# Designed miniproteins, single chains, continued (5): the designs that were tried, part 97

Each design is a single chain, and the fold is of that chain. pLDDT is the mean over its residues in the fold that is shown.

## One batch from the design tools (miniprotein)

Design m19351
Fold by ESMFold2-Fast:
Structure m19351 (fold): chain A 89 residues (1-89)
Amino acid sequence: SPAEVVARLRDIALALAERLGGLAAERGDPALAEAALELQKRLAAADHSDPEALRAELLAFLAELRARFADDPEVQALVDEAEARVRAV
């Protein structure tokens, strides 16, 4: 159902935000901490009644994150995993 798709997309986004925040804390990296907070804010602002809009917003954020941290293989791995999960929903 659309509600189940939204719930799964939301869980993927929250898991990514948690992992980015954890990595930021381990490294003392304010840019990663800001990225984690930005994802949480975008998720809170998203239309949770529209799974297509939420999917598009998450994919857009992942593309931005990939570009910002292009030389960070650990962040790239998190983006690759999240993108695969978003596309599988």
Scores: mean pLDDT 88

Design m19352
Fold by ESMFold2-Fast:
Structure m19352 (fold): chain A 80 residues (1-80)
Amino acid sequence: MDEEIDKLIEDFLKDIRDYGRELKVPEDKLEQLVKEFREKAEQLKEEMKKQGITDLNEIENRLLDIQDEIMEKMRQIAAS
């Protein structure tokens, strides 16, 4: 389970980096947003474990919500 969640987090991080590069987000800001996503994803992982949640689809959906927040911040930076 931990390995599967870690793989999901890395897949989301790859998508975030790829999207930020397409939008021409400055590398320093992109790395800050990548760090923010990782920190939120790790917090989510720990909270899901405390709650005994093992449904990978539920975990993925919550990670998608975090990704949407990060990508919206990227769009705002790119528009500036």
Scores: mean pLDDT 82

Design m19353
Fold by ESMFold2-Fast:
Structure m19353 (fold): chain A 89 residues (1-89)
Amino acid sequence: SAEREEELKKELAFFVGLVEALLEEGFELPKSILEFYEKAKKKFETIKDEESEKAYEEGKKLAPEYLELDPVVIQSTLALMVAEISFLE
């Protein structure tokens, strides 16, 4: 559905923003997450609109909150986002 597609676009944008901010802070990520991030960043550039840009900014803004969590929890959360976003072509 169009609503599901918009939800996945926002989640992809949020993921890109969050991962970028975490990497800027020196957080180390598994190669699998980094490879997905590179693909997601390219996809985000092609689907960028007002709503997805807001989600991207929210992801960047929330990175400090995520850095307060256990690294395993951060990595698991990102892996779950990857699984969900993988349905967006």
Scores: mean pLDDT 83

Design m19354
Fold by ESMFold2-Fast:
Structure m19354 (fold): chain A 83 residues (1-83)
Amino acid sequence: SQKQQEIEQLDQQIKELDAQLKAETDPAKKAALAKELGAKQSQLLKLQAQIYEEQGDVPKAATLYTASKLVEIGGELEAELIS
């Protein structure tokens, strides 16, 4: 499905961002990478939630939507701590 392809693309982008974050030594760039990583992880979880919702698994979808919001907040907090 289109959503599955988007998830695969996001998973690859997340792996690349994680590698960049681990290699980065500049605090400002680390903060930007941490925020972007959190945003991409949040987007991936939201797409997974939409797939479960379309399949009728509303409780699983709700759990993933909640996880998406928590990851977004976590990335923003990590960026603030680095900054």
Scores: mean pLDDT 86

Design m19355
Fold by ESMFold2-Fast:
Structure m19355 (fold): chain A 66 residues (1-66)
Amino acid sequence: MYTFGERLKALIEKAGLTVEEVAERAGLSPEDIRDMLEGKKTLTAGQVRRLAEALGVSVEELAKPP
């Protein structure tokens, strides 16, 4: 099933970035990104916005269901 973590993973791959590069651009740790991808950690609205900017997509593409 497609979750927020799966959507985030697909957007990272589409952008041609690594988890480490996305974390640096978003001002987060790589561990935070990995925990989010595994469903172990929920990101704040501010962190979601930073991820959207880092990936060059809209916040709604990360926050809304697929």
Scores: mean pLDDT 75

Design m19356
Fold by ESMFold2-Fast:
Structure m19356 (fold): chain A 107 residues (1-107)
Amino acid sequence: MLEELEKKKEEYEKRGDKRGLARVLIEIGRYYAEQGDYETALKYLREAYEIYKELGDKRGIAEVLAELGRIYKDLGADDEAKALLEEAKKIYEELGDKEGVEYVEKL
């Protein structure tokens, strides 16, 4: 799976597809988090955050913040995790995204 994700990343970069790039970066970040490589996961998720911020994609921003919050919680950085999850929840609430709010509340 990782090789497929890395190939998609290169394809989106080559085409200048910023939205596709941000989505695949979240998937790569999730992969590394599942492997326990939080440093690499955070690197990819922060890159996705900057892209979604540039695009003004509030839902994408909320998704990245929720993933970052989950990782910081796993690392024992509870105060930072709480701040990230509260920000993600606020964005989902502003968008009327009930599923996004429920997702954050389960983290």
Scores: mean pLDDT 87

Design m19357
Fold by ESMFold2-Fast:
Structure m19357 (fold): chain A 91 residues (1-91)
Amino acid sequence: MALEELKEKLGEAYEIWKELIEKGNAQTVVNLGMFAYNIGEPEIAVKFAEEAIKIAGPDNPTALRVLGMALEKLGKLEEAQKYLEKARELE
C-alpha cells in the first residue's frame, strides 16, 4: 500500500482507538501507537501511547518506549529520554 493509504487507514483507526479505550484494551492501543510511529505520524503515536499508559498504568514498558520514541521524533528530547530510560529499567 502507498504511504498515503496507510495514513488514511490510521485516521480510521483513530476512531477505532476511541472505542478500544472505552473497552480497556491497552495492548491494542500501544500496538496502534507503534504503527503510527512507523508510518511517520509521531503526534498520533504519542496519543495512543499516552492512552495505553492511562489504561495499563505508568509501568508498561512497551507503551513508555513508544511514547519516548515518538517524543524524540517530535524534538522533545528531554521528555523522550525520561520515558525511554524508565522503559529500559522495567525490562
Scores: mean pLDDT 73

Design m19358
Fold by ESMFold2-Fast:
Structure m19358 (fold): chain A 76 residues (1-76)
Amino acid sequence: SLEQLKKEQVELLTEKLLKASEEERKKLREELAEAEATLAALEADPASPVSDEQLAVGRQQIEIAREALRRLEELE
């Protein structure tokens, strides 16, 4: 299922982040914040050439990264 695939991706990213340096984690947090701002701008723009499917994929990737970082914070 899509939910199971998302869960597996979160678990894999969390494991990678546990082995990552603090500088790498900080960079990912900054990149995530920029990606969230970009997605919000694209979703708010009625003239955006980006498809609903592309926006949905972007949302899923952001949710996976956010959940992995949340789990990392709980483990530390």
Scores: mean pLDDT 80

Design m19359
Fold by ESMFold2-Fast:
Formats: structure tokens, C-alpha cells, sequence
Structure m19359 (fold): chain A 77 residues (1-77)
């Protein structure tokens, strides 16, 4: 659960940059609040470059989220 919570926080931290990139490429403003929304955007877009960017952003959020989960545990020491 802490890992999943960390991943959600990581997505929120990355969201402004991801949202800016989407706007720059598509002209559309989106809000990304969860890993599920990020994944759905990656699956639904017809822009292959954008899809790959979003998938990489999700993988990065997973890595950051795991580190955040570990820090949550360390802070409880």
C-alpha cells in the first residue's frame, strides 16, 4: 500500500511537466491526478511519441514512488 501511495504522489509531482508536454504537443489542457489517468491517456492517444512519453513518465513515477515508500518507512524510525 505504501508503494502504491508513493506512486500516486510521484504522479502528482510529475503531473505539471507531463500536462505541459501534452499541451505543447496537442494544444489540449488535461489534469493528471492518478497513475490510472496517465495510463489511460497513454493507451488512448494516437500520437505514438506522446504515448511513449506517457508510458515512460508512468515508469518513472513507479521508480520515484518506490523511493517515496521507502522514505515513509525510514521516517517512521
Amino acid sequence: ELEELGIRFAVMFLAPDVEAYIYERTGERVEIRSPEELRELAESTKDEELSEYLREALRRAEEIGRRLAKRFEESAK
Scores: mean pLDDT 79

Design m19360
Fold by ESMFold2-Fast:
Structure m19360 (fold): chain A 66 residues (1-66)
Amino acid sequence: MTKALIDYNKEMAKFQRIPGATLRQIVDQLKKYVESKKPSLSKDTQDTLELLLKAHELVVREQERA
């Protein structure tokens, strides 16, 4: 696992530990994190982070439907 993926997971865990934080709020914060890091990352790392972010957005939408 690359450092960028480790850092992404740490950032996600940080927001998951905030009492009352919804999955939507966590995903929105992760979007800001990815955009802030994107210019300094390789294309492969950027694509991987975008796919992870997209997967989390799909989970949020499914939970909002349930």
Scores: mean pLDDT 73

Design m19361
Fold by ESMFold2-Fast:
Structure m19361 (fold): chain A 56 residues (1-56)
Amino acid sequence: SDADLEAMVDDLLTLPWETAERLLEGEIEAAEKLEVDKDQILEDLEEVRRRVEERR
């Protein structure tokens, strides 16, 4: 849900920038290796990344 994405954004914004980006990159890389529903997961992770970058 959007609330879940916002919670993830808020948590990432408490971290140093390099740490937050590395965690997001790791989650995106892991999601890309999934066989089921990966497109939706990747879309959600990219939206989280966009919101983190926007609010930095």
Scores: mean pLDDT 77

Design m19362
Fold by ESMFold2-Fast:
Structure m19362 (fold): chain A 90 residues (1-90)
Amino acid sequence: MEELEKLLEEVRELEKQIIEAAKKGDIESARNILEKMRELIEKSPFPQAVKDRLLELIEKALKSKNLNEMIALTRGVLTLVELAVEAEKV
């Protein structure tokens, strides 16, 4: 429970950093932070199906040439993490 809450806080912090970098037009910093988010998800205790979906969204964001699309996909990752954390609370 505490581990999942910490994971959610870390994802929220990375999402804020990605949006800040994107707003400044700093696509390289945004990509570096997205790669940190990918590593965090890969190490998470989520079921493999949840990890696969999260990693798919992160990969699409990393391949995006559009900062607005990158922001939207990153927000999608946070939303799915929030839903997955709530599901695990039982």
Scores: mean pLDDT 82

Design m19363
Fold by ESMFold2-Fast:
Structure m19363 (fold): chain A 60 residues (1-60)
Amino acid sequence: MVTKEQLEKALEDMKKLKTAEGLATALGALLRDMGQPFDLAALLGQSKEELLARLEELLK
């Protein structure tokens, strides 16, 4: 199970990614580690801002 501290570290690391594709891939891997359902193709279609907002929702 991913801890809040690990999610916060992942958010900081993902903010350093320069492309939406890289961010979508990293978020997909994190969701997989958490056992959360996701569609990688749908994530790849989202903007960088949308992907970061989704990650911030996981911290709540």
Scores: mean pLDDT 73

Design m19364
Fold by ESMFold2-Fast:
Structure m19364 (fold): chain A 99 residues (1-99)
Amino acid sequence: DVIEKLRKQLDEAEKNSEDTEENKKIFELVRKAIDEVEGMSEEEIQKLADEASPEVREAVKLAKKSGNLIAAPVIMARIHPDVETVKKAIALLIVEEKK
C-alpha cells in the first residue's frame, strides 16, 4: 500500500536526518499531509492529483525513478511549506502507483 510505504520511508528519512527545528517542521507537515490524504475518498485523491503543478509532477517523477517516494512530498514541503501542495504530491504518488 502506497500510504504504508510513504509512512515507513518518512520514519526512515526522519531518523537519518539532522535533529533541527526546520527538519522537524518539514516532517510534521508531511505527516499531516499523509494523514489528511489517508482520510480522503478515491475521487478526492484523483482530483488533488489532477491539480498537481508541473513542479509537483517533476518531483514525483524523480522520486519514482529513485524508489524513494517520500522525496517528492519532502522536497515540496521545503520549497512550498503549505499542506495543500504536499497533499497534491502524495495524491499523485498514489494515483501513479495504481497504474
Scores: mean pLDDT 85

Design m19365
Fold by ESMFold2-Fast:
Order: structure tokens, then sequence, then C-alpha cells
Structure m19365 (fold): chain A 90 residues (1-90)
């Protein structure tokens, strides 16, 4: 896919933050209202200040395809951002 494995930096507001045992997941909402699923692995998450819904952040990571176990053979997969770094703006 054209956008797969692309490193991007996106600014937005944290929504629906979920802290799991293996990752921290949330939705990043930009100024235009676009929504991007974001996943932070434990190695990155342990170095973060406390994230909360409503915080403004700048996130850098790799645009990655979601695994779709029973939809094997789909040409297009939903994308999420696998996080390399997070900067709190506000």
Amino acid sequence: DADLWKRVTVEGTVENLERGSLSVDFTLVDEEGNRLKVRIGLEVAKNLPELKDGMKVKVTGILTGEPIPWALGMENVPLFLEVESVEILE
C-alpha cells in the first residue's frame, strides 16, 4: 500500500485512551476532525509522561496496517500509527 511503512508526524488531541498490559491505545483527532488510531508499545509507553484524554500531543511513528485475520486477501487494510515518540504540547 502507498502509505504503508511511512514515517509521519501528526498533531492532535488524545481521545479514548486505553491502558492495556501490553500497549497504550488511543485515537488522535487533528484540527480538521480526522481520526487516526494510535498504538504505543510498552518500550515507548514506559518513557511517557502521564497521558490523558483531552491532551494535545505531537506524535511521530510508522503508519502500519492492522491485522485482519478473517479478511486475508484484502488489498487495502485499515492503517494505524505505531508510535516512536510523543511530545505533549498542552
Scores: mean pLDDT 71

Design m19366
Fold by ESMFold2-Fast:
Structure m19366 (fold): chain A 83 residues (1-83)
Amino acid sequence: SMMEIKLLMHVIAASATVFVAERAIKNNKDKSIIQQLLDDAEQTIKEVKELRKKVTDEELKKKAEEEIKEIEKRLAELRKKLK
């Protein structure tokens, strides 16, 4: 379904943004750029959570929940590194 594709695309986008933020921290990039990437990833995760509610496939919902938890864990660790 279109909602399932949209959910998967948003999960991919959130994961990719977190990966870019991790690399930016490793390469000592400007803190303001890293902050913007983390804010963008958190907004995308919020959208993933809303899309997950609209999907009826239980296996996809479970996989999305697991991906959300992993991405949120990574975001929390990156936020700690900025403080």
Scores: mean pLDDT 85

Design m19367
Fold by ESMFold2-Fast:
Structure m19367 (fold): chain A 85 residues (1-85)
Amino acid sequence: MLAEAVAALRAAARAAGLDDATIDALVEALRLREALLAAGAGEELRAVLAALAERFADADVADPAAQAAAVEALLAALRALAARL
């Protein structure tokens, strides 16, 4: 269940040094992803995730600030996609 994955993700993200605001944004992004998949937007979701992966390819994944920027970008992109459906 997504709720179990969310609990594990919150624990891992806190251990990695992410703040509660960034963790909440990541949880919202995961819920939006599930809603988009349920709505049949799987191809558009893959395209968005591929573009984000390219944009953050050179980011230091161990840096909490870089992780926070990636989470904010993901949430913004998923919200924009949901608004088009």
Scores: mean pLDDT 75

Design m19368
Fold by ESMFold2-Fast:
Structure m19368 (fold): chain A 61 residues (1-61)
Amino acid sequence: SAEREKILREIGEKLRQIGYAFEAGLRIAKGASEEEAIAYMRENGATEEQIEAGIALGKKL
């Protein structure tokens, strides 16, 4: 149903945001610079808000 598809799409968006943050964190933990992590996220279509959240989370890992 359209309602179910909308919910799944919203969940997918949130999972993508978590995925970006997690991957940015792992890259920084493995010695990548913040600049490199930001460039990677931008190339993959992340928003500025997602980039900021990802870098903030990465610094806590």
Scores: mean pLDDT 72

Design m19369
Fold by ESMFold2-Fast:
Structure m19369 (fold): chain A 74 residues (1-74)
Amino acid sequence: SEAAVRQQLERLARAAEQLAKLARKAGDEETAKQLEEVADSLRRAIASDLTVAELKQKLAEAQLKFSEAARRLA
């Protein structure tokens, strides 16, 4: 459902924002910027009048980028 997809977008945006703060605290400015871009993209998608299909696409793209950034910090 649209509500479920929007909840997933919101959850991932918060996760990206938190991980970006941790990356900056660790001195990893590049990973922090990438995570901030992920969060910003998700926040724009949530604020936009997008279809469920478009929201799912934005979620998938953000999940991939988040996973890549998280792997660099692990």
Scores: mean pLDDT 86

Design m19370
Fold by ESMFold2-Fast:
Structure m19370 (fold): chain A 90 residues (1-90)
Amino acid sequence: MTPKIVQDLLDSFDEIANLDTKTLQVNLKSLQTAYGNFGKEIQVALLSLKAILLHKQGNVEAAYETLEQAKSLDPNNTLVLKTEQYLKEN
């Protein structure tokens, strides 16, 4: 079952991807603090957000490496696929 937080991230993906770098960084730190020890589905979501943040910071190589970590946990995850598309389009 998809946790509500992951569903909320899916529903708001375009809004989250369009956040400024600083706001995304603050939100990611907050989510990592609250959910960093939760199961695989949450970890995949956090890695996907980290990949977007790294790309916004200009670290494209680290962004794709982080995306590959998320894909290794769940290659068909909808957040992973949306994140991969975001990185390719930007």
Scores: mean pLDDT 79

Design m19371
Fold by ESMFold2-Fast:
Structure m19371 (fold): chain A 79 residues (1-79)
Amino acid sequence: LSEKEKEEAEEGSRLLGEAAKEASQGNIEKAKKLLEEASKYPVVKDSAEGALEQLEKGNVVTATVVAGLGSAEASFVAA
């Protein structure tokens, strides 16, 4: 991975992690905004869009898991 791709993975991981935290606390609107921001980063786009779709369907637990796993994977990629 290029240095830029690592930085994008790190930022995407951070946004997905915050989205998972907000969703788990019932702050659905904040979680959606964080997922929309994360979806702009190619390395986490699929996880962000998947979590956002689950959140829009009311599947908060599934959305939290998808965002959390995506955050962990992106963090591993950034390392």
Scores: mean pLDDT 82

Design m19372
Fold by ESMFold2-Fast:
Structure m19372 (fold): chain A 80 residues (1-80)
Amino acid sequence: SAEEIARELYEALVAAGLDPRAFVRRALALLGQPGITVEQFVAALAAAFPAIADVIRRALAPLSREEIAQVLAELKRLAA
């Protein structure tokens, strides 16, 4: 589920000493780029957060754009 994936990303970010709010801001900015594909989005996000790149790829690469948006909404809620 989106909640389970968001929790996995949140835990990975916290374990790596990264700010989940900063991650959500960057991810939403990337997803909002005109013409960006899911593949380009995942690659750009993984490059921005190399400490958790493997978690990002495994969690988000199989998802549609709409599913990624749901995960980011849940992650934003956890980071609030």
Scores: mean pLDDT 88

Design m19373
Fold by ESMFold2-Fast:
Structure m19373 (fold): chain A 75 residues (1-75)
Amino acid sequence: SAVAAAQKFIAQMRSEADALVAYVERQRGPAAAARFRALLEETLARLQDLVAARDIDGFLEALRAFDARVAELVA
């Protein structure tokens, strides 16, 4: 189901969070890494709420917003 796939995606992102933050720190420094961690945690919490509400359109929009904010953060 779409909900099960979304839950698996959230779990995978949580499992990779520290490695992704470490990557950002190496490329853009500790201030950017701290902002990325905060954004990732905010996004994962939002995605969890949207999955609980069965709001797949909102989930996809939240992912697009996350991608845009990450692009701005690493520019």
Scores: mean pLDDT 87

Design m19374
Fold by ESMFold2-Fast:
Structure m19374 (fold): chain A 68 residues (1-68)
Amino acid sequence: MSPEQQQLLAEAQELEQKLFEGKATAEDLRRLAEILDQLAAMEEDPDRRAALLTWRGFIERVAAAKEA
């Protein structure tokens, strides 16, 4: 992995931990979705890319629910 991918993955893990703890804001979830989109764009393996995009879709739904 590139240093950029490693940094994005670390930030995603911190934001996912906040989500798990029930502490994530809508802004945190939007940032996580942006990171997942960037990781998917850099991912060459179609199966791993599909998994990232699936998780991004879930995070987008949770963010939308918090903003409603």
Scores: mean pLDDT 81

Design m19375
Fold by ESMFold2-Fast:
Structure m19375 (fold): chain A 66 residues (1-66)
Amino acid sequence: MNETVKKIKKVVEEKKGVKNLTEEEARGVLSMGLGEPPSPAGRRVMERAGLTEAEAQEITREALAQ
């Protein structure tokens, strides 16, 4: 897993109180954060973590800034 995907996984798990986000789910958040349509893995994260596309954009911006 690359460092940006690891940071996204950690931030989603901490902010949404979910555990064991998969690499595919974390990459789905990154893709949504970059303005791509939600993948199947991204949609699963939205349902499981209660994550919106706007929150995915904020989390991706935070991960890229740090």
Scores: mean pLDDT 78

Design m19376
Fold by ESMFold2-Fast:
Structure m19376 (fold): chain A 83 residues (1-83)
Amino acid sequence: MKPILSEEESEAAYRGAVANLQKAEDLIKEMKEKGVTPEKAREIYHVLVAAGVLTAGINDEERRKELVERIRQLGKEVDELVA
């Protein structure tokens, strides 16, 4: 079994993932209000990838699953906006 992170490290990973998801949501809102640009879409994808990497550091399985699902939902929303 892979060693789990300390609770402090796992909590930092969770906070980092949440912060990245919030940034993605804010950028999606800006694209809906001000128009879609390739630059903003690329920044959102970059932030979602960063959030995904951080979810691997979360010890709580349910918290990790919830954030992974949020990443999936936001990715679909961006894909729909750039279609």
Scores: mean pLDDT 81

Design m19377
Fold by ESMFold2-Fast:
Structure m19377 (fold): chain A 74 residues (1-74)
Amino acid sequence: MKYTLRSAAEEAIRRAEELGVSLEDEELWRELAKEIFDQLVDSVKSLLEGSPDRETEIEQLAKLIRVVALALLE
């Protein structure tokens, strides 16, 4: 994965500085949440293609990631 909690926070700070906006900016966090979600989905898809024996486990993780991403958008 490209993001951890720490790297996500660091990226948020970097983008806030670059754009001249507050860390409380909803749009900044929404954009970052979409990026994190897309990267996690891509990672899960790659694992599915390389590890068919773990398909059910990976599908369950993908569903949990989706729920978290949807919660972040609200």
Scores: mean pLDDT 61

Design m19378
Fold by ESMFold2-Fast:
Structure m19378 (fold): chain A 63 residues (1-63)
Amino acid sequence: SLEEKLEEIVRLAKEGRYEEAARLYLELSQQGHGREAREYLDKHLSEEEIEKIERAGVRLLTE
């Protein structure tokens, strides 16, 4: 479910696995769930953790 994937992103980020968190975030964004995913992350992660996910996502897009 969407909620299970969002919980997985938060878990991965809290474990420092930002690239894996970014891959799931990009997948959800591609499926049209980007706004709901961002709102969920804003509630459960710090701005620093979100920035690390975004930086990892930029690197994935440049591979």
Scores: mean pLDDT 83

Design m19379
Fold by ESMFold2-Fast:
Structure m19379 (fold): chain A 103 residues (1-103)
Amino acid sequence: SRERIEAGMAAHYERLAKDYEAELQKVRDELKRIAEEGSPEVRRLAEEYMAEADKVIADYKAKGDAAPSPLERASWYAKGYDEALKIAQEGLEEVRRLVEERR
């Protein structure tokens, strides 16, 4: 039935959101470590990427919270964490490049 299919899709997006959130936390922990140990420039760059990721999560959470169905809500949350993870990964690559170039 449609309800059963939609429930299955919602469960899939909820799992994706949890997986992306867990990976994002690992990237955030590494960015925070580099920020705490790095130069002021490295710290600012890491903090800027973390702030951008946080803003993306907040924006997509607002869309999910306003969504009319559990499926749409779960989809928005998954998209938010996916986009935030990409931003955090880009930030980690850029911060590592900056650290390597200044050695």
Scores: mean pLDDT 88

Design m19380
Fold by ESMFold2-Fast:
Structure m19380 (fold): chain A 73 residues (1-73)
Amino acid sequence: DLVDKVLEWIRQAPDAEIVRLHRAAEAVRAGKPLSPAEEATVDRLAKQLGVSREEVLRAIAEAMDRIRAENAA
């Protein structure tokens, strides 16, 4: 599951990378362009997971939804 791989990456990533990933997911949800730093983080993760940038952005959004659901419970 791509979402599980994104969650695993988040657990091992530095705080700065996690913040950029969260901002990238929020930007996509808001229909806003990503900053160069956010695009670099997304591109790096896409290469690490062997998937497209679009697939990573979707998986990030789904991972953030899971984190929100867990925090709301």
Scores: mean pLDDT 76

Design m19381
Fold by ESMFold2-Fast:
Structure m19381 (fold): chain A 64 residues (1-64)
Amino acid sequence: SRDELKKVLRENLPHLSDEQIDEIVDRFLNGDFSGAVDLLRQAGASDEQIKKTLTALQDIREKE
């Protein structure tokens, strides 16, 4: 669910604003993975944090 995706983003990237989290979730749910990655990178996430976060988001989506 959207709330579970937001929770995972908060746990992995606690410095993100609510607006950034909402935008990342919207891009991911719309299949705009490149846009989600770009926003994560722009927000200061490392390549390792981006990979870990995307994997966690994908795992949640497969259940819903």
Scores: mean pLDDT 79

Design m19382
Fold by ESMFold2-Fast:
Structure m19382 (fold): chain A 82 residues (1-82)
Amino acid sequence: SLLEEFRKLLEEYAALLRQYMEKETPDLVEQIKNVMKEIMKKLEEIRTLPSEVRVEALRMIQETLVPVGLEAAKAHLAKLAG
């Protein structure tokens, strides 16, 4: 289903971001950009669906991307502080 494909893309994106935070490589940047393009396409499709489906998509984003974003922010702040 569309939501299952969306979930897999979010999980792949989060995994790539965690790898990128450990070691930056050109290959990881390209993979991240490609997954982002696919996520954007799925978001455009989801935007046309009923509010219940859009709310579930938002929940998926919150559960997968917010944690990795917070991890990245904490790591950045720690390096700035010391």
Scores: mean pLDDT 82

Design m19383
Fold by ESMFold2-Fast:
Structure m19383 (fold): chain A 65 residues (1-65)
Amino acid sequence: SDMETQIRQDTLVALATMDGKVEAEIVGKSVAITSLEKDEEVKKKRLERFKKAAKNLGIEAIVKK
């Protein structure tokens, strides 16, 4: 349901933003993130964790630059 999707999106946003290194936006039924991390290796590892979390929650992940 839309309510269950909203809860899963809100959960993904909370998980993505908890360390202060990511901006997150709800886009329809997806979640889009922008990494604020300047270290490319750390950024890549964090994006991988985000994609795994999104897959586990069944939410489409969009990565902005």
Scores: mean pLDDT 80

Design m19384
Fold by ESMFold2-Fast:
Structure m19384 (fold): chain A 112 residues (1-112)
Amino acid sequence: ATLTLTVTAAAGTTATASATVETPAGRVEVRLTVRASAALTATVTQNTDILATGGVVAATTAEAKARLAEMEALAPDIAKVTLSGTPDAAVAVGFGPDPELIDETLANFDQL
């Protein structure tokens, strides 16, 4: 199964969204935060059958896409980020069943 989360951010703003889904093996969460220098829409699609907790924090959209592509190569459909326009954005994506470990994984976003 997949979970899709969309965030729209105006220029100069930080936007965050989260969603949770119940699975037979437990509850999983996805969080998406973007800090945008230009207006953008960010979408994350995650495979909710993956019960590992993880995430990506990147200062640029290109870096975020590269790291998510590396994760997808190891486990197809683990996470995907689609951004529209010319994105100049810091991105944080967290996913999995452990919200405390998501918080720890995304802690470096405040340093970008």
Scores: mean pLDDT 69

Design m19385
Fold by ESMFold2-Fast:
Structure m19385 (fold): chain A 93 residues (1-93)
Amino acid sequence: HMKERAQRRLAELEKRLEEAKKNGDIFDEAVLYSLLGDVYEQLGDYEKAIEAYKKSIELFEEIKKTRPDVMSQKEIDYLIEYAKKKIEELKKK
């Protein structure tokens, strides 16, 4: 069942997010929040999806400022733009 798969995916991502936070892996944390946004959207939890995408944007902006050698500025900007578009889309629902 699709909803059950999404709920299992949510639990897996939440566990990975805690691991990323514990390890101080800000890049993995930013990516995992974007993926959490996708899963919350699939579950119809648009408010939590928006919150997750906002957190992803905050973390990518922090990476851009503090760790510009980890990923190209253009790639980070692309990921930020993706999350911003998702937020705009979800606010219409």
Scores: mean pLDDT 84

Design m19386
Fold by ESMFold2-Fast:
Structure m19386 (fold): chain A 72 residues (1-72)
Amino acid sequence: VYSEPVEYKVTSLLDLAKKLVEEFSGFVKVEHKGVKALIDTNADPENIAKFLQDLLQVKEGDVIKVQQLLSS
């Protein structure tokens, strides 16, 4: 089960990563151009930013959808 999706316009990958750490806990599902991945928000924001860039191909000017992973 996931929370309602929140959309983020990417102005900076690092600022986005910091916002994910501040607004979410544990794992979040990030969707970009139909590709979905789970991200651990307990990770360092710089590592999250790198993950978004390298594995999801997220760049400045993109819009992503984020959902909190909820335990039953």
Scores: mean pLDDT 80

